# Designed miniproteins, single chains, continued (3), part 90

Each design is a single chain, and the fold is of that chain. pLDDT is the mean over its residues in the fold that is shown.

## One batch from the design tools (miniprotein)

Design m11127
Fold by ESMFold2-Fast:
Structure m11127 (fold): chain A 94 residues (1-94)
Amino acid sequence: EEEQERALREAEERIREGVEVARTGTFEEAEELAREYEELGRRDPELSGAWRGVAAVTLGAALEVYGTRASVIAGGRILQVGGRVEVELQVRRL
């Protein structure tokens, strides 16, 4: 649990960083950051859902900012997944 709490705390900080990069940086930067989070999720099976959510929120925010045709299909799905995990992290107060 101590390791999970530490990883979730890092995930919270990375969510803030990812959202900021998505809004102030380029789409490519947000996509690269989202890939990093997805890899972290696959490495840790206990936190895979949380890391996937962080990646989805980061990419979803970038897609929303750019308003591309791809965002109509991918953004809706990604934002839905990210929203669920974000709420879960907030409820856990991590």
Scores: mean pLDDT 52

Design m11128
Fold by ESMFold2-Fast:
Structure m11128 (fold): chain A 67 residues (1-67)
Amino acid sequence: AAPLPTPLEFKVLHVIAEKGSATEEEIAKALGVSRPTVRAALDRLIARGLVEKDPETGRYRLALPPA
């Protein structure tokens, strides 16, 4: 099994869920962390199938089905 999400990864998921979609910059600003740190967390979440990136807008959204 893949390792459990880190606290940072859970915070990133929460920001995306709250906003519906978010850029790397918006997430970094919301959490007070650097953009490379957010990028690393987003890359792990994409690898898990939890987040996807819109290539047209550069925005990230949840890959989970709506409730």
Scores: mean pLDDT 77

Design m11129
Fold by ESMFold2-Fast:
Structure m11129 (fold): chain A 94 residues (1-94)
Amino acid sequence: LVQQAQQLLQQLKQHAANKDGVGMVQAANQLIAIAQQLTDQGNSQQALDILSQTTQIVTSNSSTLAPSDSRKLAVEMTGQSLRAIGEQIDQELA
């Protein structure tokens, strides 16, 4: 999953450089899905690291995205980050 995430982060950067908003949305959604899987596996720190990097690339290139896509990604990334934080807290308490 981490290797797949690194590959997708490079693809996301490439789409951003090419001003390919559709490609950015697709890569970001796949990164969010990997972060969900990592959180489910108890790798919440790795999930947060991936979400942080994805958020930075998306926000730095928000002008390439349709406003609706930018808002949807922000909501999804925020929701998944909160979920990963919750899992991390649960692990500390267990």
Scores: mean pLDDT 80

Design m11130
Fold by ESMFold2-Fast:
Structure m11130 (fold): chain A 92 residues (1-92)
Amino acid sequence: AAEDAVGRIVRAAGEALREAFERVKQKYPGVTRVEARLTVDPERGEVRIEVTVHFAPDTPESERQKALDEVRKAVDEAMRRAAQEAGLPYTL
């Protein structure tokens, strides 16, 4: 069912993103919080994600850039995994 597919995508993406965000926080101590919002349209096969990264005010610009690059890679990997588990295409 479409609702079951949405539930699987949200769960798989949520878990993968949580694990990836914990790794980023361990690697970059300036990262205080990472938030993700996922929108799924199973009838159209569309999956969209928006990610917000929160930094401590004293975080160096170089660390912020590296953390954002790591988050981008983690999001891409998590979304690809979620799409595969749900049988949907993932577009960049």
Scores: mean pLDDT 72

Design m11131
Fold by ESMFold2-Fast:
Structure m11131 (fold): chain A 78 residues (1-78)
Amino acid sequence: MLKETIEAGQRAIEALQQALKDPSYFDKAKQVADETIGLLKKLADEDPSLREVLNNAINLLQEQLKILQDMVTAKQKA
């Protein structure tokens, strides 16, 4: 489970980086990030000793998604 969660996190970061370069990848990046957040929440429920670290990772992914959303919005307004 931990290994799969770390690999999902890496995939989410890669998808977010791709979407930052090309907004057409935003839907894919959001899907991958949502899947990763789900895995992180499940792992935090199964292992309370990791809960704080995993919640920090969830918050980071959510912040990255918000930045991406804000960037897409700014480009559409400009």
Scores: mean pLDDT 75

Design m11132
Fold by ESMFold2-Fast:
Structure m11132 (fold): chain A 85 residues (1-85)
Amino acid sequence: TEKELMLAALERLREYAEATIKDPEQLQDVFEAIERGRELVEKGWDADTVVSGIGAELAESGLSPQLKSELNLELVRILRELEKE
């Protein structure tokens, strides 16, 4: 289902963040953004709303603009790969 696909994408984004980000405070900011995405998925929101919600949480974080952009692009990439039938 779309919900299962989105939850799988959030798990892969979490794995990407853990592999890429070594600063525990920055990693925690990313995990909080992913948890916001998970809340939106559980409430039945579409993928565009979930991606936007994660992006908004990342925008409020202390992460660099480059890292915020890279995480948003990676989430979109993961979703695109998982949608291949």
Scores: mean pLDDT 84

Design m11133
Fold by ESMFold2-Fast:
Structure m11133 (fold): chain A 105 residues (1-105)
Amino acid sequence: GPPLTPEQRRARLAEMREAADITIEVLEEFGAPKELIDEFRKEVDRHLARMEEAIAKGDDAAFRQAREELGRTISRAVKKAAEEAGVTPQEIADAIGRRLAERSA
């Protein structure tokens, strides 16, 4: 798609930080093991730092890549947590979506 503006990139970074925080809360509520949560936090922090660096450099391609990698990190954590909890990945995804909607209201 077209390049994001710097303001759009900052808004997306804020949204991804909130989504990651809510994901951690939901994974903890589903009883995800501490090791899974700790690894997820490390990966999230790394990708968010890359997004911040991309914004500072005005690098739209690097920003989009880091955002896509963060999205994949969330999806992997949700899938692994679902396997550990004996629920579907969709049940965890729905819980994340509900909490995101509640915080946006």
Scores: mean pLDDT 86

Design m11134
Fold by ESMFold2-Fast:
Structure m11134 (fold): chain A 81 residues (1-81)
Amino acid sequence: MEEELRRLEEELRPKLEELRKNKDYRGGHALIARAVGKALGLPEERIEELERKMLEDEESREEAIAELKALQDEANARLEA
């Protein structure tokens, strides 16, 4: 899991840098949502939903970020239990 996450980070780094250079904040958020969703083992359908929310509007983006945080917190709680 951690090695695969690191590999994804290395693959996404040049794409994130390109998006940051172009001020494409929406695209950057969508890429992060996909990477985190895959790391958490979410089904593709769920990852696509979160990615779409990141691209749609500010309200949907805030909702998607909150959902990702909740899922990450849940995964961390399960690891500590």
Scores: mean pLDDT 70

Design m11135
Fold by ESMFold2-Fast:
Order: C-alpha cells, then structure tokens, then sequence
Structure m11135 (fold): chain A 74 residues (1-74)
C-alpha cells in the first residue's frame, strides 16, 4: 500500500541519515501522524533539506522513492 511504502521509505531515511538531526526530526514527527499525506510531506521536506545541503545523492534517492509511491497511488 502507499502508506506502507511511504512508512518504509521514511524509516530507511531515518536509519541512513541517523546522524542528521534535522532529517531525523522530520521523519519522527511524520511517523507520529501516521498518514500517507504526512509521510509524503515529510519525504518532500527531507528532499528539500538534502538539496539545500548539496547532498545530491540523498535528494535523488528520496525523489526515486517518492516516484514509486506516486506510481502505487495511480
């Protein structure tokens, strides 16, 4: 389901970037809300944060995950 896909991606973002407190907080706040809308919004915010930091690899990885979620919702 899109909810499960988004939750899994958020948990992977948190684990991969556990040393980045801003990304961790974005993910944890979204997980407390537990809706696909909040999960997708948090992934978009993490994507923007990665772009602002110049972390192109993280940004592309999150973008790819968002595309998969969008495809599952079609």
Amino acid sequence: SPLEMAKQLLEEVREKYKDDPEIVKIVEDALKANTVTDYVQALVEAYRHALKKGDTETAEWIRAGLAEIARAMA
Scores: mean pLDDT 82

Design m11136
Fold by ESMFold2-Fast:
Structure m11136 (fold): chain A 80 residues (1-80)
Amino acid sequence: SDELIEEIIEGIEDEIAKLEEMKKKSSPEIKAVLDATIKQLKALLEKVKTASGEEALELAKEAQKLLQQTIQQVDDLILK
């Protein structure tokens, strides 16, 4: 439904905004990781805008996996 697609769009936009804020306070190495993820999330966002409900759900899962991988990469860089 259009409502589901709007919720997914808003969720991805919110995550991009959070990563942009984190980027401002991050080391150069972490900024590079966050910038790469932001670019990938923006690409997924454009796909969601033209997706069916089923496709949008799969794209949302891809965005979630990307975010989890990014958190792991950031943690690895801070050696915690």
Scores: mean pLDDT 85

Design m11137
Fold by ESMFold2-Fast:
Structure m11137 (fold): chain A 73 residues (1-73)
Amino acid sequence: MSDAERRALIRELLARHDLPTDDATVELLLMYARGYALDEAGIEALAEYWAAARRTGHSVPDSALDEIIARHR
């Protein structure tokens, strides 16, 4: 999967959850997806986690993010 395909998938997933599709958010999620070589399921899990974290002040706890990375790397 190319970076352009990852960006498109991330924007689509964020939009499906009515989340901001700003460049900063997309770049953050792309950094994790690319750095840890996350598959499509890993990117989907990351986006779902980001959506859930929004309800708790838009923060993503390291422990939960590390769990996603470990399972989908």
Scores: mean pLDDT 72

Design m11138
Fold by ESMFold2-Fast:
Structure m11138 (fold): chain A 73 residues (1-73)
Amino acid sequence: SGAEEAAAGAAAGAAATTPADAFRHGYIMGSAVSRSGVGEEGSRAGRAAAQAADPDTALAMERGAVLGASKAG
């Protein structure tokens, strides 16, 4: 569901304390939302959560999410 993917994205963003962690969490989130068919909603939630950290962490998470989605699709 969209709510489940949004929650997963938010959790991934909140857990990101370093760019490396952010990339890994983004990858997991992107892969999951791609499989569920609610990519936009989950991706938006993940990005919003990551933006609460810092720009470098947010960018790393975004890069991870893109790669995760591409490998799942």
Scores: mean pLDDT 64

Design m11139
Fold by ESMFold2-Fast:
Structure m11139 (fold): chain A 74 residues (1-74)
Amino acid sequence: SLEEQRRAVAREIAARAMKRFNDLIKKGEITFEEAVKLLKEFSERAFEVLQDTSLTPEEARAKLDEILDELIKK
């Protein structure tokens, strides 16, 4: 059940990440190539967070949001 909840968090945050990257491309703030690189980096870091069974689904979501914000704002 925790694994199912983590998968739900992963789907939610992936959809949110895709929306944010698309918005940045639309605004001309990043290139398509940069978006692909950022998405790959995000997915690698997200995988590590989702493998950490000590985190609750809420803690995993918070960590993933933090990672996404860090990658987009830096």
Scores: mean pLDDT 79

Design m11140
Fold by ESMFold2-Fast:
Structure m11140 (fold): chain A 104 residues (1-104)
Amino acid sequence: KEAAEYAEKAGEYANEAAKAANKAGGKEAAIGGTAAAISGAGAYMSAKLAKGKEGAEEAARSAKGAAETAESAAKASGNDPEAVEYAKKAKEYAKKAEEAAKEA
């Protein structure tokens, strides 16, 4: 339950980091933002489809990927403060998802 909820939040924040990176402008920010949006959507979907311990572990893995791409998008944006803040929150929730998946 908690692992899926945290993975969903990580996906949401990765998507917000993608939007902030795209708004900052630049070709590299657009590429990084697209990757973060795709990974965020993946984490969200894995969270919605998560059932049992295996589902929780899958959602946590997807959340970690989303957080990593959000961090890359923030860097590609020239460390836009909004993109950096959302990437940090995505990473925080991905870590919580991993911890909760161990308890599942």
Scores: mean pLDDT 78

Design m11141
Fold by ESMFold2-Fast:
Structure m11141 (fold): chain A 70 residues (1-70)
Amino acid sequence: TAAERERFIERVAEELEKLGVDKERAKELIRRHIEGEISTDELAEELGVSRATLSRILREAEEAVVREVL
């Protein structure tokens, strides 16, 4: 649902903010990635994080949202 998507985006953006990324910029780029506009590699480059770090954050956020929905 849209609410689950927004919670996923919020969780990813919060983790990226802890790494020094602007939260609003992170949310916008994550939305573009989810919509298929940019690749995971492009997302990582624009956020200034490693591909490995981004992949971990995305996986952990997905797991958290799935646990909340069940």
Scores: mean pLDDT 80

Design m11142
Fold by ESMFold2-Fast:
Structure m11142 (fold): chain A 56 residues (1-56)
Amino acid sequence: SLEAQAQAAVAELDRGGEEGAQLLKKEGNYEDAEEARKRAQEMASKVREHLAALAA
């Protein structure tokens, strides 16, 4: 279903954001790591809000 595809996309955003942040931390770039994680979380939150709005 479209909803299942959206949930899978959110999971990939969370995973990719965390992996990217960990890579930047290993390079000593803590500031960019924090920004990358925030961007991924913001995108995931927007997708979740759209799903909630469709369910309402």
Scores: mean pLDDT 76

Design m11143
Fold by ESMFold2-Fast:
Structure m11143 (fold): chain A 71 residues (1-71)
Amino acid sequence: MATLLVELPGVEPATALAMLTDLAKAIDPEARVSRLPNSGRFRIEVREEKAEEIKEEILRRFPQAKVERVE
C-alpha cells in the first residue's frame, strides 16, 4: 500500500473527507481515507499502482491542494 498525505485549503474538513473518499474509491475501491488528528491533513491509503493517478486527480480538481507520497 502507498500512503498519500493531502491538504485541501479552503474546504470544510467533513466535505473534504467525503470528496477525497469518493475520488479515491472511484480509482481504487480498496482505498481508505481518514482525517489526521491535530492537522488539516488527510491520509489516503491506496494500492501503489493507483497512488499517482489519485494524486493527479486531486491536483486537477483542487489546484491549491498539497499532496505528498510517504512510505
Scores: mean pLDDT 82

Design m11144
Fold by ESMFold2-Fast:
Structure m11144 (fold): chain A 78 residues (1-78)
Amino acid sequence: KLAEIVEELAKKIKDPSAAIEFVAQAARLLKADPKLNLEEVAEKAVQYTFEKLDLTPEEKSKLERHALEAVRRVREVL
């Protein structure tokens, strides 16, 4: 479920650590407020992952391309 989302995201961005952190941040944000706008959750989760893991701008951009879809999938399994 969440592990499957992490595995799929990791394949797309080629960074398992970033995928794990992003999905964890998205799940945390959605659990705090399930009615949050998905675009805002995606943006915040990308920013927290970027800051925590010291991602490069290129790595951040790769994550951004898949962020909204990953957040939608996380919401569906929570």
Scores: mean pLDDT 85

Design m11145
Fold by ESMFold2-Fast:
Structure m11145 (fold): chain A 78 residues (1-78)
Amino acid sequence: MMSKEEVEAAIKHLDALTDWFLANADTLSKEQKEEILARFEEAIKELKKYAKENTSKEDYEELEKKLEEALARLKAAV
């Protein structure tokens, strides 16, 4: 089963999107930034739920930390 690998791939994708968002933040309106942040927060919430239900406790704790770090990076940009 590939649940941990799927979550890690999604985190890597979110990091790439966060890097794009940070690089383009000065070109985006306040409303666009708020919409993007809301979508990322929802995606992170769903990934946390999936990881909690589909991985070991140890794997979940590692993935949760990575997801919280990704969310902190996004919130710092807004």
Scores: mean pLDDT 76

Design m11146
Fold by ESMFold2-Fast:
Structure m11146 (fold): chain A 90 residues (1-90)
Amino acid sequence: SESALTAFMERASKILQEVNQETLKAAIEKGLSMSEILKILRKLTEYAQKLMITKLNKWIAAGGDEALGEKLLEEFEKEVRKKAEELLNE
């Protein structure tokens, strides 16, 4: 449904916003340069956008199952957070 699609996209966007804010704060606290911070945030955003499309396509292909949608959003959050940690620790 349109409401389920909207909810999926809004939740995914909120996850990305929260992780970006946390990543920015952590990068500043580490004393990273502005150019390093921008590279990290760009890589994280590009990764998350591609991942979101991949998860969305899997959900649509399965007929929009609500339980699968929740699982895919949980996987999205876990994978985006892991990528943020990897980028901060390079």
Scores: mean pLDDT 87

Design m11147
Fold by ESMFold2-Fast:
Structure m11147 (fold): chain A 79 residues (1-79)
Amino acid sequence: SLESLREILDAEAREVAARLPGLLREAAEKNGGALSTSELNALSGLTIIGRAKLTQLSEDEVEFRNTITGESVTVKVKH
């Protein structure tokens, strides 16, 4: 049913939201402390699913905040 599908999607979104700060830190670390614009754009799609808030702090820095736990991570962006 549509209700069962929504429950599954909500559970998955919650799981993604919990993992997202760690994934962002790992991705930035693998790229020498900064993400490319294309990598940030790909991750922005996951923030919608994971219920994270994206806030641009500067031209070179973006904050991803988990809206459920309040945990945040700041990543540098290369333009």
Scores: mean pLDDT 66

Design m11148
Fold by ESMFold2-Fast:
Structure m11148 (fold): chain A 60 residues (1-60)
Amino acid sequence: KLSTIKELLKKLLGLSEAELNSIKDLEEAISLLKGYGIEVPSSIKDYDELIEFLEELLKK
């Protein structure tokens, strides 16, 4: 599931391989999104919820 998040982050933000390799878990993925100015809702507590959030961002 972390690999799915990395795929979505690459599509959304155009992340480099080095940036993708820095993401080890859910917390690091959320921290990276906040670094890019994306507010992640505090309701997102697992990989499935984050994947759904990222897919919605990609629709816009």
Scores: mean pLDDT 79

Design m11149
Fold by ESMFold2-Fast:
Order: sequence, then C-alpha cells, then structure tokens
Structure m11149 (fold): chain A 72 residues (1-72)
Amino acid sequence: SAEEIAREAGLVIVDEAKPGDIIIYDPKMFEKAKELKEKYGALAVIPFEPGGRADLLANPALKGKRAVILED
C-alpha cells in the first residue's frame, strides 16, 4: 500500500496536511494533490506509482518528514 511504501521511505504518515508536509497521491487525485500543495505549501507532491515509489526511496530530503496520502 501507499502507507507501507511511505513508512519504508522513513516518512511519518498523518491524516491532516500541515505546511511543509509531503503529499503522496494516486494519479487520479492529481488535481486534489495540486490544490493541497498550493493551500498548505507542501514540501513535495509525489505520485503513488512505480516511478514515484522509486523517487520516495531515493530522496534523502523526505526521510523523517510528515506525509499525507490521497487515495481513490
């Protein structure tokens, strides 16, 4: 699941976005992820797909950060 991958990447999963949080989104939820990024000033917006998973695991700036998951 997106939550398991986010935890594997060292992220702290939260249910409500705050400024500077990471947004992990299902590609179907792209417009909502973009809206939340603009509203809260999210650190990153990352699609939950094979390429996005690789980016999550490879990016040291994401370790220890808070993440909100947007799934369909």
Scores: mean pLDDT 72

Design m11150
Fold by ESMFold2-Fast:
Structure m11150 (fold): chain A 100 residues (1-100)
Amino acid sequence: SHADEVFEALEAELEAVRAAGASHEDLLRLLDRFRRVAGSLSPEQAARLLARIGELLREVAATLSEAEREQLVAGFRMLAQMYPQLAAQFEALVALLREA
């Protein structure tokens, strides 16, 4: 299905970002792409992608500056307003970034 194709493409892009060392710029681009396509995903697919993003953030959060972490926090809070059904997942990502 189109949703499955979008999901697989985002998983592949996430793995490519992880392999490249996950710069702040790459993370912002990944979030922008998620914002644009999340409406095409099932709630389960969207939640699974956010869990994968959480795994990536656990690996790289300590390499980010405080300003870069706050930009990502602002992005997740904006996404939580756009997709309130995923708010708990976005709040978990915010907490993860604040613990780094």
Scores: mean pLDDT 83

Design m11151
Fold by ESMFold2-Fast:
Structure m11151 (fold): chain A 82 residues (1-82)
Amino acid sequence: KELEKEREEFVRVGEESIELVEKGKKDGKTEASSRSAAAIRLIGMSIESKDEKLSELGRQGALYIAKGDIEGARKIIEEAKE
């Protein structure tokens, strides 16, 4: 149940992070701060996770978000849903 809870939390945070970054792109004024906040959230989950798969997905997701590659980030979140 702990791993299931971690997976659900990771997916939720990841989806919220992608929405935040896309909203920032639309606004133009908050894109950089939205990307930074989202990447920090995902790397934090990667560091705290005891699950190797979720830790690696968090690290990859944070990298994609930091680079502004939203489609790459979405792919990582979809992998976590499995």
Scores: mean pLDDT 74

Design m11152
Fold by ESMFold2-Fast:
Structure m11152 (fold): chain A 78 residues (1-78)
Amino acid sequence: MEDIDEALEAAKAGDYDRAVELVKRTLEKILQSTDEKEVNEAVRKIQEIIDLLYKAGHKEAADEVARLLAETTRQRDA
């Protein structure tokens, strides 16, 4: 998913607002995707972005992204 690669680069560059926006777009695509390999890759990259947000002190944004990821993965597994 192109959006997740852009999100990870934005987070590494310190553009956390852009990273969060692109993660939200990726989560919508994950919910609708049937490609488990693509989904697993995107989830791993989102977890890396969450770690970067926590390290940068953006705890509230990291908590929001982590919650949305957990909700999206639970909905897929149900």
Scores: mean pLDDT 81

Design m11153
Fold by ESMFold2-Fast:
Structure m11153 (fold): chain A 96 residues (1-96)
Amino acid sequence: LPILEKLAKEEDIDMEKIEEFSEKERNALLLARIMEELERETNSSVPREEAEKLAKELGINLDEVIPILQEIASSEELVELVRELGPGLAKLYLEK
């Protein structure tokens, strides 16, 4: 996804910090960051259908990460973490 390449270029994040999270948590954080960027570009919320398409393109099981996405959305601290770790997570995904 072109958005992943854009996010990966923003800054280098401490990869050891990212490794403290499970693969499921990392997938949720990455998806949350991509959705945030799309919402910013479109000035609207990402609909469920678009989120499902994004998750499929990334190889993420959306149903498994929805609870984590909801927890992130309900916490200002986690929203900030998504922004901080997003570039490193995008880079890690592209290196697969």
Scores: mean pLDDT 74

Design m11154
Fold by ESMFold2-Fast:
Structure m11154 (fold): chain A 82 residues (1-82)
Amino acid sequence: SELLDVGNEALLQLMKGEISGEEAKERLREVAKRLGVPEDVLKEIEDSIDLMTKGIENGDIASEIGGALRVIGLILEFELKN
């Protein structure tokens, strides 16, 4: 699962402060477009990365973990339906 692998790597690197939220979104956007992920699903993934990023910046663990789990859940839902 290329989308899940890229997503997992990007979320881990974001959590470690190795990449920005914008860089994480760009990496997922590139793979998602190649795999035919619908724009509305991609937007929800991007919004969830923004939630995670805000959580990291503000020390809000609930937003950080909640955002990360939602990204993974959205990717898995897309792959199970397609």
Scores: mean pLDDT 88

Design m11155
Fold by ESMFold2-Fast:
Structure m11155 (fold): chain A 103 residues (1-103)
Amino acid sequence: MEKIIEESLERKIKEIEEELGIKLPKEMVEDLREIIKMTLEGKVTKKSRDLVEKLNAILELVEKGLINEKEYEELAKKPLEEIRKEAVKAGLMNEAKEEDILS
C-alpha cells in the first residue's frame, strides 16, 4: 500500500511541478498523499474534499501569479477557511456566504 501511494504521489508532484514551474511545499505534498490514500481506499470524506478544495485554491493563486513562493508555502500550512479568505480577496472566489455579513 505505502509503495503504491508514494509512486502515485511522486508522479502527481512531477505533473504539477512541471505544469506550473514551481516546487510544491512539504505541506501540499502531505495533503496530496492524504488525497491519494483516501482515493485508493475508496473513501470520499469531507476531509478529502476539503483537502482537494484547499490544494486547488492554492494552485489557482500560484498559476495566476497572485501569490509568491513564500506566500503559498505559508498558505499550505493554514486551514481551508483561511485559504478561502485569500481566494475571495484575490477575486477567485466570491460566493455570497452569510459570513460576509459578520465581517
Scores: mean pLDDT 68

Design m11156
Fold by ESMFold2-Fast:
Structure m11156 (fold): chain A 108 residues (1-108)
Amino acid sequence: SELELERQITLAMQMIRETVARLEYLRRGDTELAALHQQIIDLLAQISESTDPAQIQALFRQILSLQDQAIALAQSRGDTDTAAAERQTRGRVVQDRQRILALLERQQ
């Protein structure tokens, strides 16, 4: 369906953003931030295979927890630019969660 295609496109765009972030962290030698974003990628892959709203909500809760860890890690290092970028990414995750849940509700 068009709704399922739109859901998969939304997830694919999130996965591309997370992959780019991970690769940039690896390029600068930041293995801890890269590992957090790899965990987010793995959770997004699980979301792509699920149509259960309760499971998807639980998986997004885990993603937001990992985003909070990434923000806290950057803040603890005094890396204000990285912390700001991670907060912006967290905001997009919240928006993408709302969009995906709305698309699933319309598909029934």
Scores: mean pLDDT 90

Design m11157
Fold by ESMFold2-Fast:
Structure m11157 (fold): chain A 67 residues (1-67)
Amino acid sequence: GSSLADLKEKYSVLWAETGSREEAIEELLKEGYKEEDIKKVIESIEAMKRAGREASEEIARELQEQQ
């Protein structure tokens, strides 16, 4: 892929399929992705997961109030 977004999507799919972060990383390395790029993607996913969880909780609360 020409962007970290491609790597992020592929990492998410592989992690979901394998159930293992380590196996997902290994498959990405095998396909020619760099360890540095994989690390950046993991850091991005962790940040997005944290933000997404907070946003999901806020949206759920607002929707409950608004009906």
Scores: mean pLDDT 71

Design m11158
Fold by ESMFold2-Fast:
Structure m11158 (fold): chain A 85 residues (1-85)
Amino acid sequence: MAAEADAAAQRLLDLAKEQKAAGKPVDAAKAAEGLAAQETLARAFREGVMSERARELLVEMLQTAGDLSEEEARELLERVERELR
């Protein structure tokens, strides 16, 4: 589970970086929606097995996709986790 969550978080970060490099508009709400729709990540949050590594990757993903500060990205991630439980 933890390793699968790390891999899923990395894939989302890679996608966000690719979309930003392609000049697509940044959207924090759509990034958060995509995060919640990822079954592996949603399950890791619900089961409380999300690693610190996966959390840091998701924070960087939200910063990249939404043009958020680290603090704003962490707050949004905590809100997503709370809503999935």
Scores: mean pLDDT 77

Design m11159
Fold by ESMFold2-Fast:
Structure m11159 (fold): chain A 55 residues (1-55)
Amino acid sequence: SAETIYEVYLSLLTAHPSAAASLLAFASQDPRAEEPARRAAYDVGDPAVIAAADA
């Protein structure tokens, strides 16, 4: 579900902000994951993670 994908990416992006570009690129391959992962990136509030989401 979108909520599960959001929670997974929120956890991963919080723990590993340096991996944000790779994680978000992977999420963009699946339309079901793209929006929840992008939302998680903005909710993390790390400027580097947000920049990766905007790329």
Scores: mean pLDDT 82

Design m11160
Fold by ESMFold2-Fast:
Structure m11160 (fold): chain A 65 residues (1-65)
Amino acid sequence: MKYKVTALKDIPKYDEKTLEMKKGEEVIVEDLKMLNDVFAEGTVVVDGEEKKVILNLDFVKIEKL
């Protein structure tokens, strides 16, 4: 299942699993799993390679595609 994730603010890279985004940037995330009320894990495809990322739900808007 695919989701559109939009950054509500600039998100700096805190660690290797953090998806760095600028405010208003959109990415497509697959296999979104809620870890808790604050964090979700998903898969992004970069240059044809799958990468696991952690999203802070307070910093992003998520829409099902």
Scores: mean pLDDT 79

Design m11161
Fold by ESMFold2-Fast:
Structure m11161 (fold): chain A 74 residues (1-74)
Amino acid sequence: MEELEKLAEEYEKKEEVSDKDKEEFAKRLSEIAGVDAGLLLQTINEQKMNSKELATMARVAARGLENGRDPPRA
């Protein structure tokens, strides 16, 4: 979760994102969140995502990992 927040902050601070930046973002997000980097790259390219949108994607992934439900232990 903290790694995804850091990734979001890094990309949010970028003025522009190149194809290499998008590829690196997808790889990092896939490593942290355990999702397919190729599918992430397809989504990023299809949606023409900018740096702010990439940061939002990382934060959404962090929220997905947290899921807001802690299992109560009997």
Scores: mean pLDDT 73

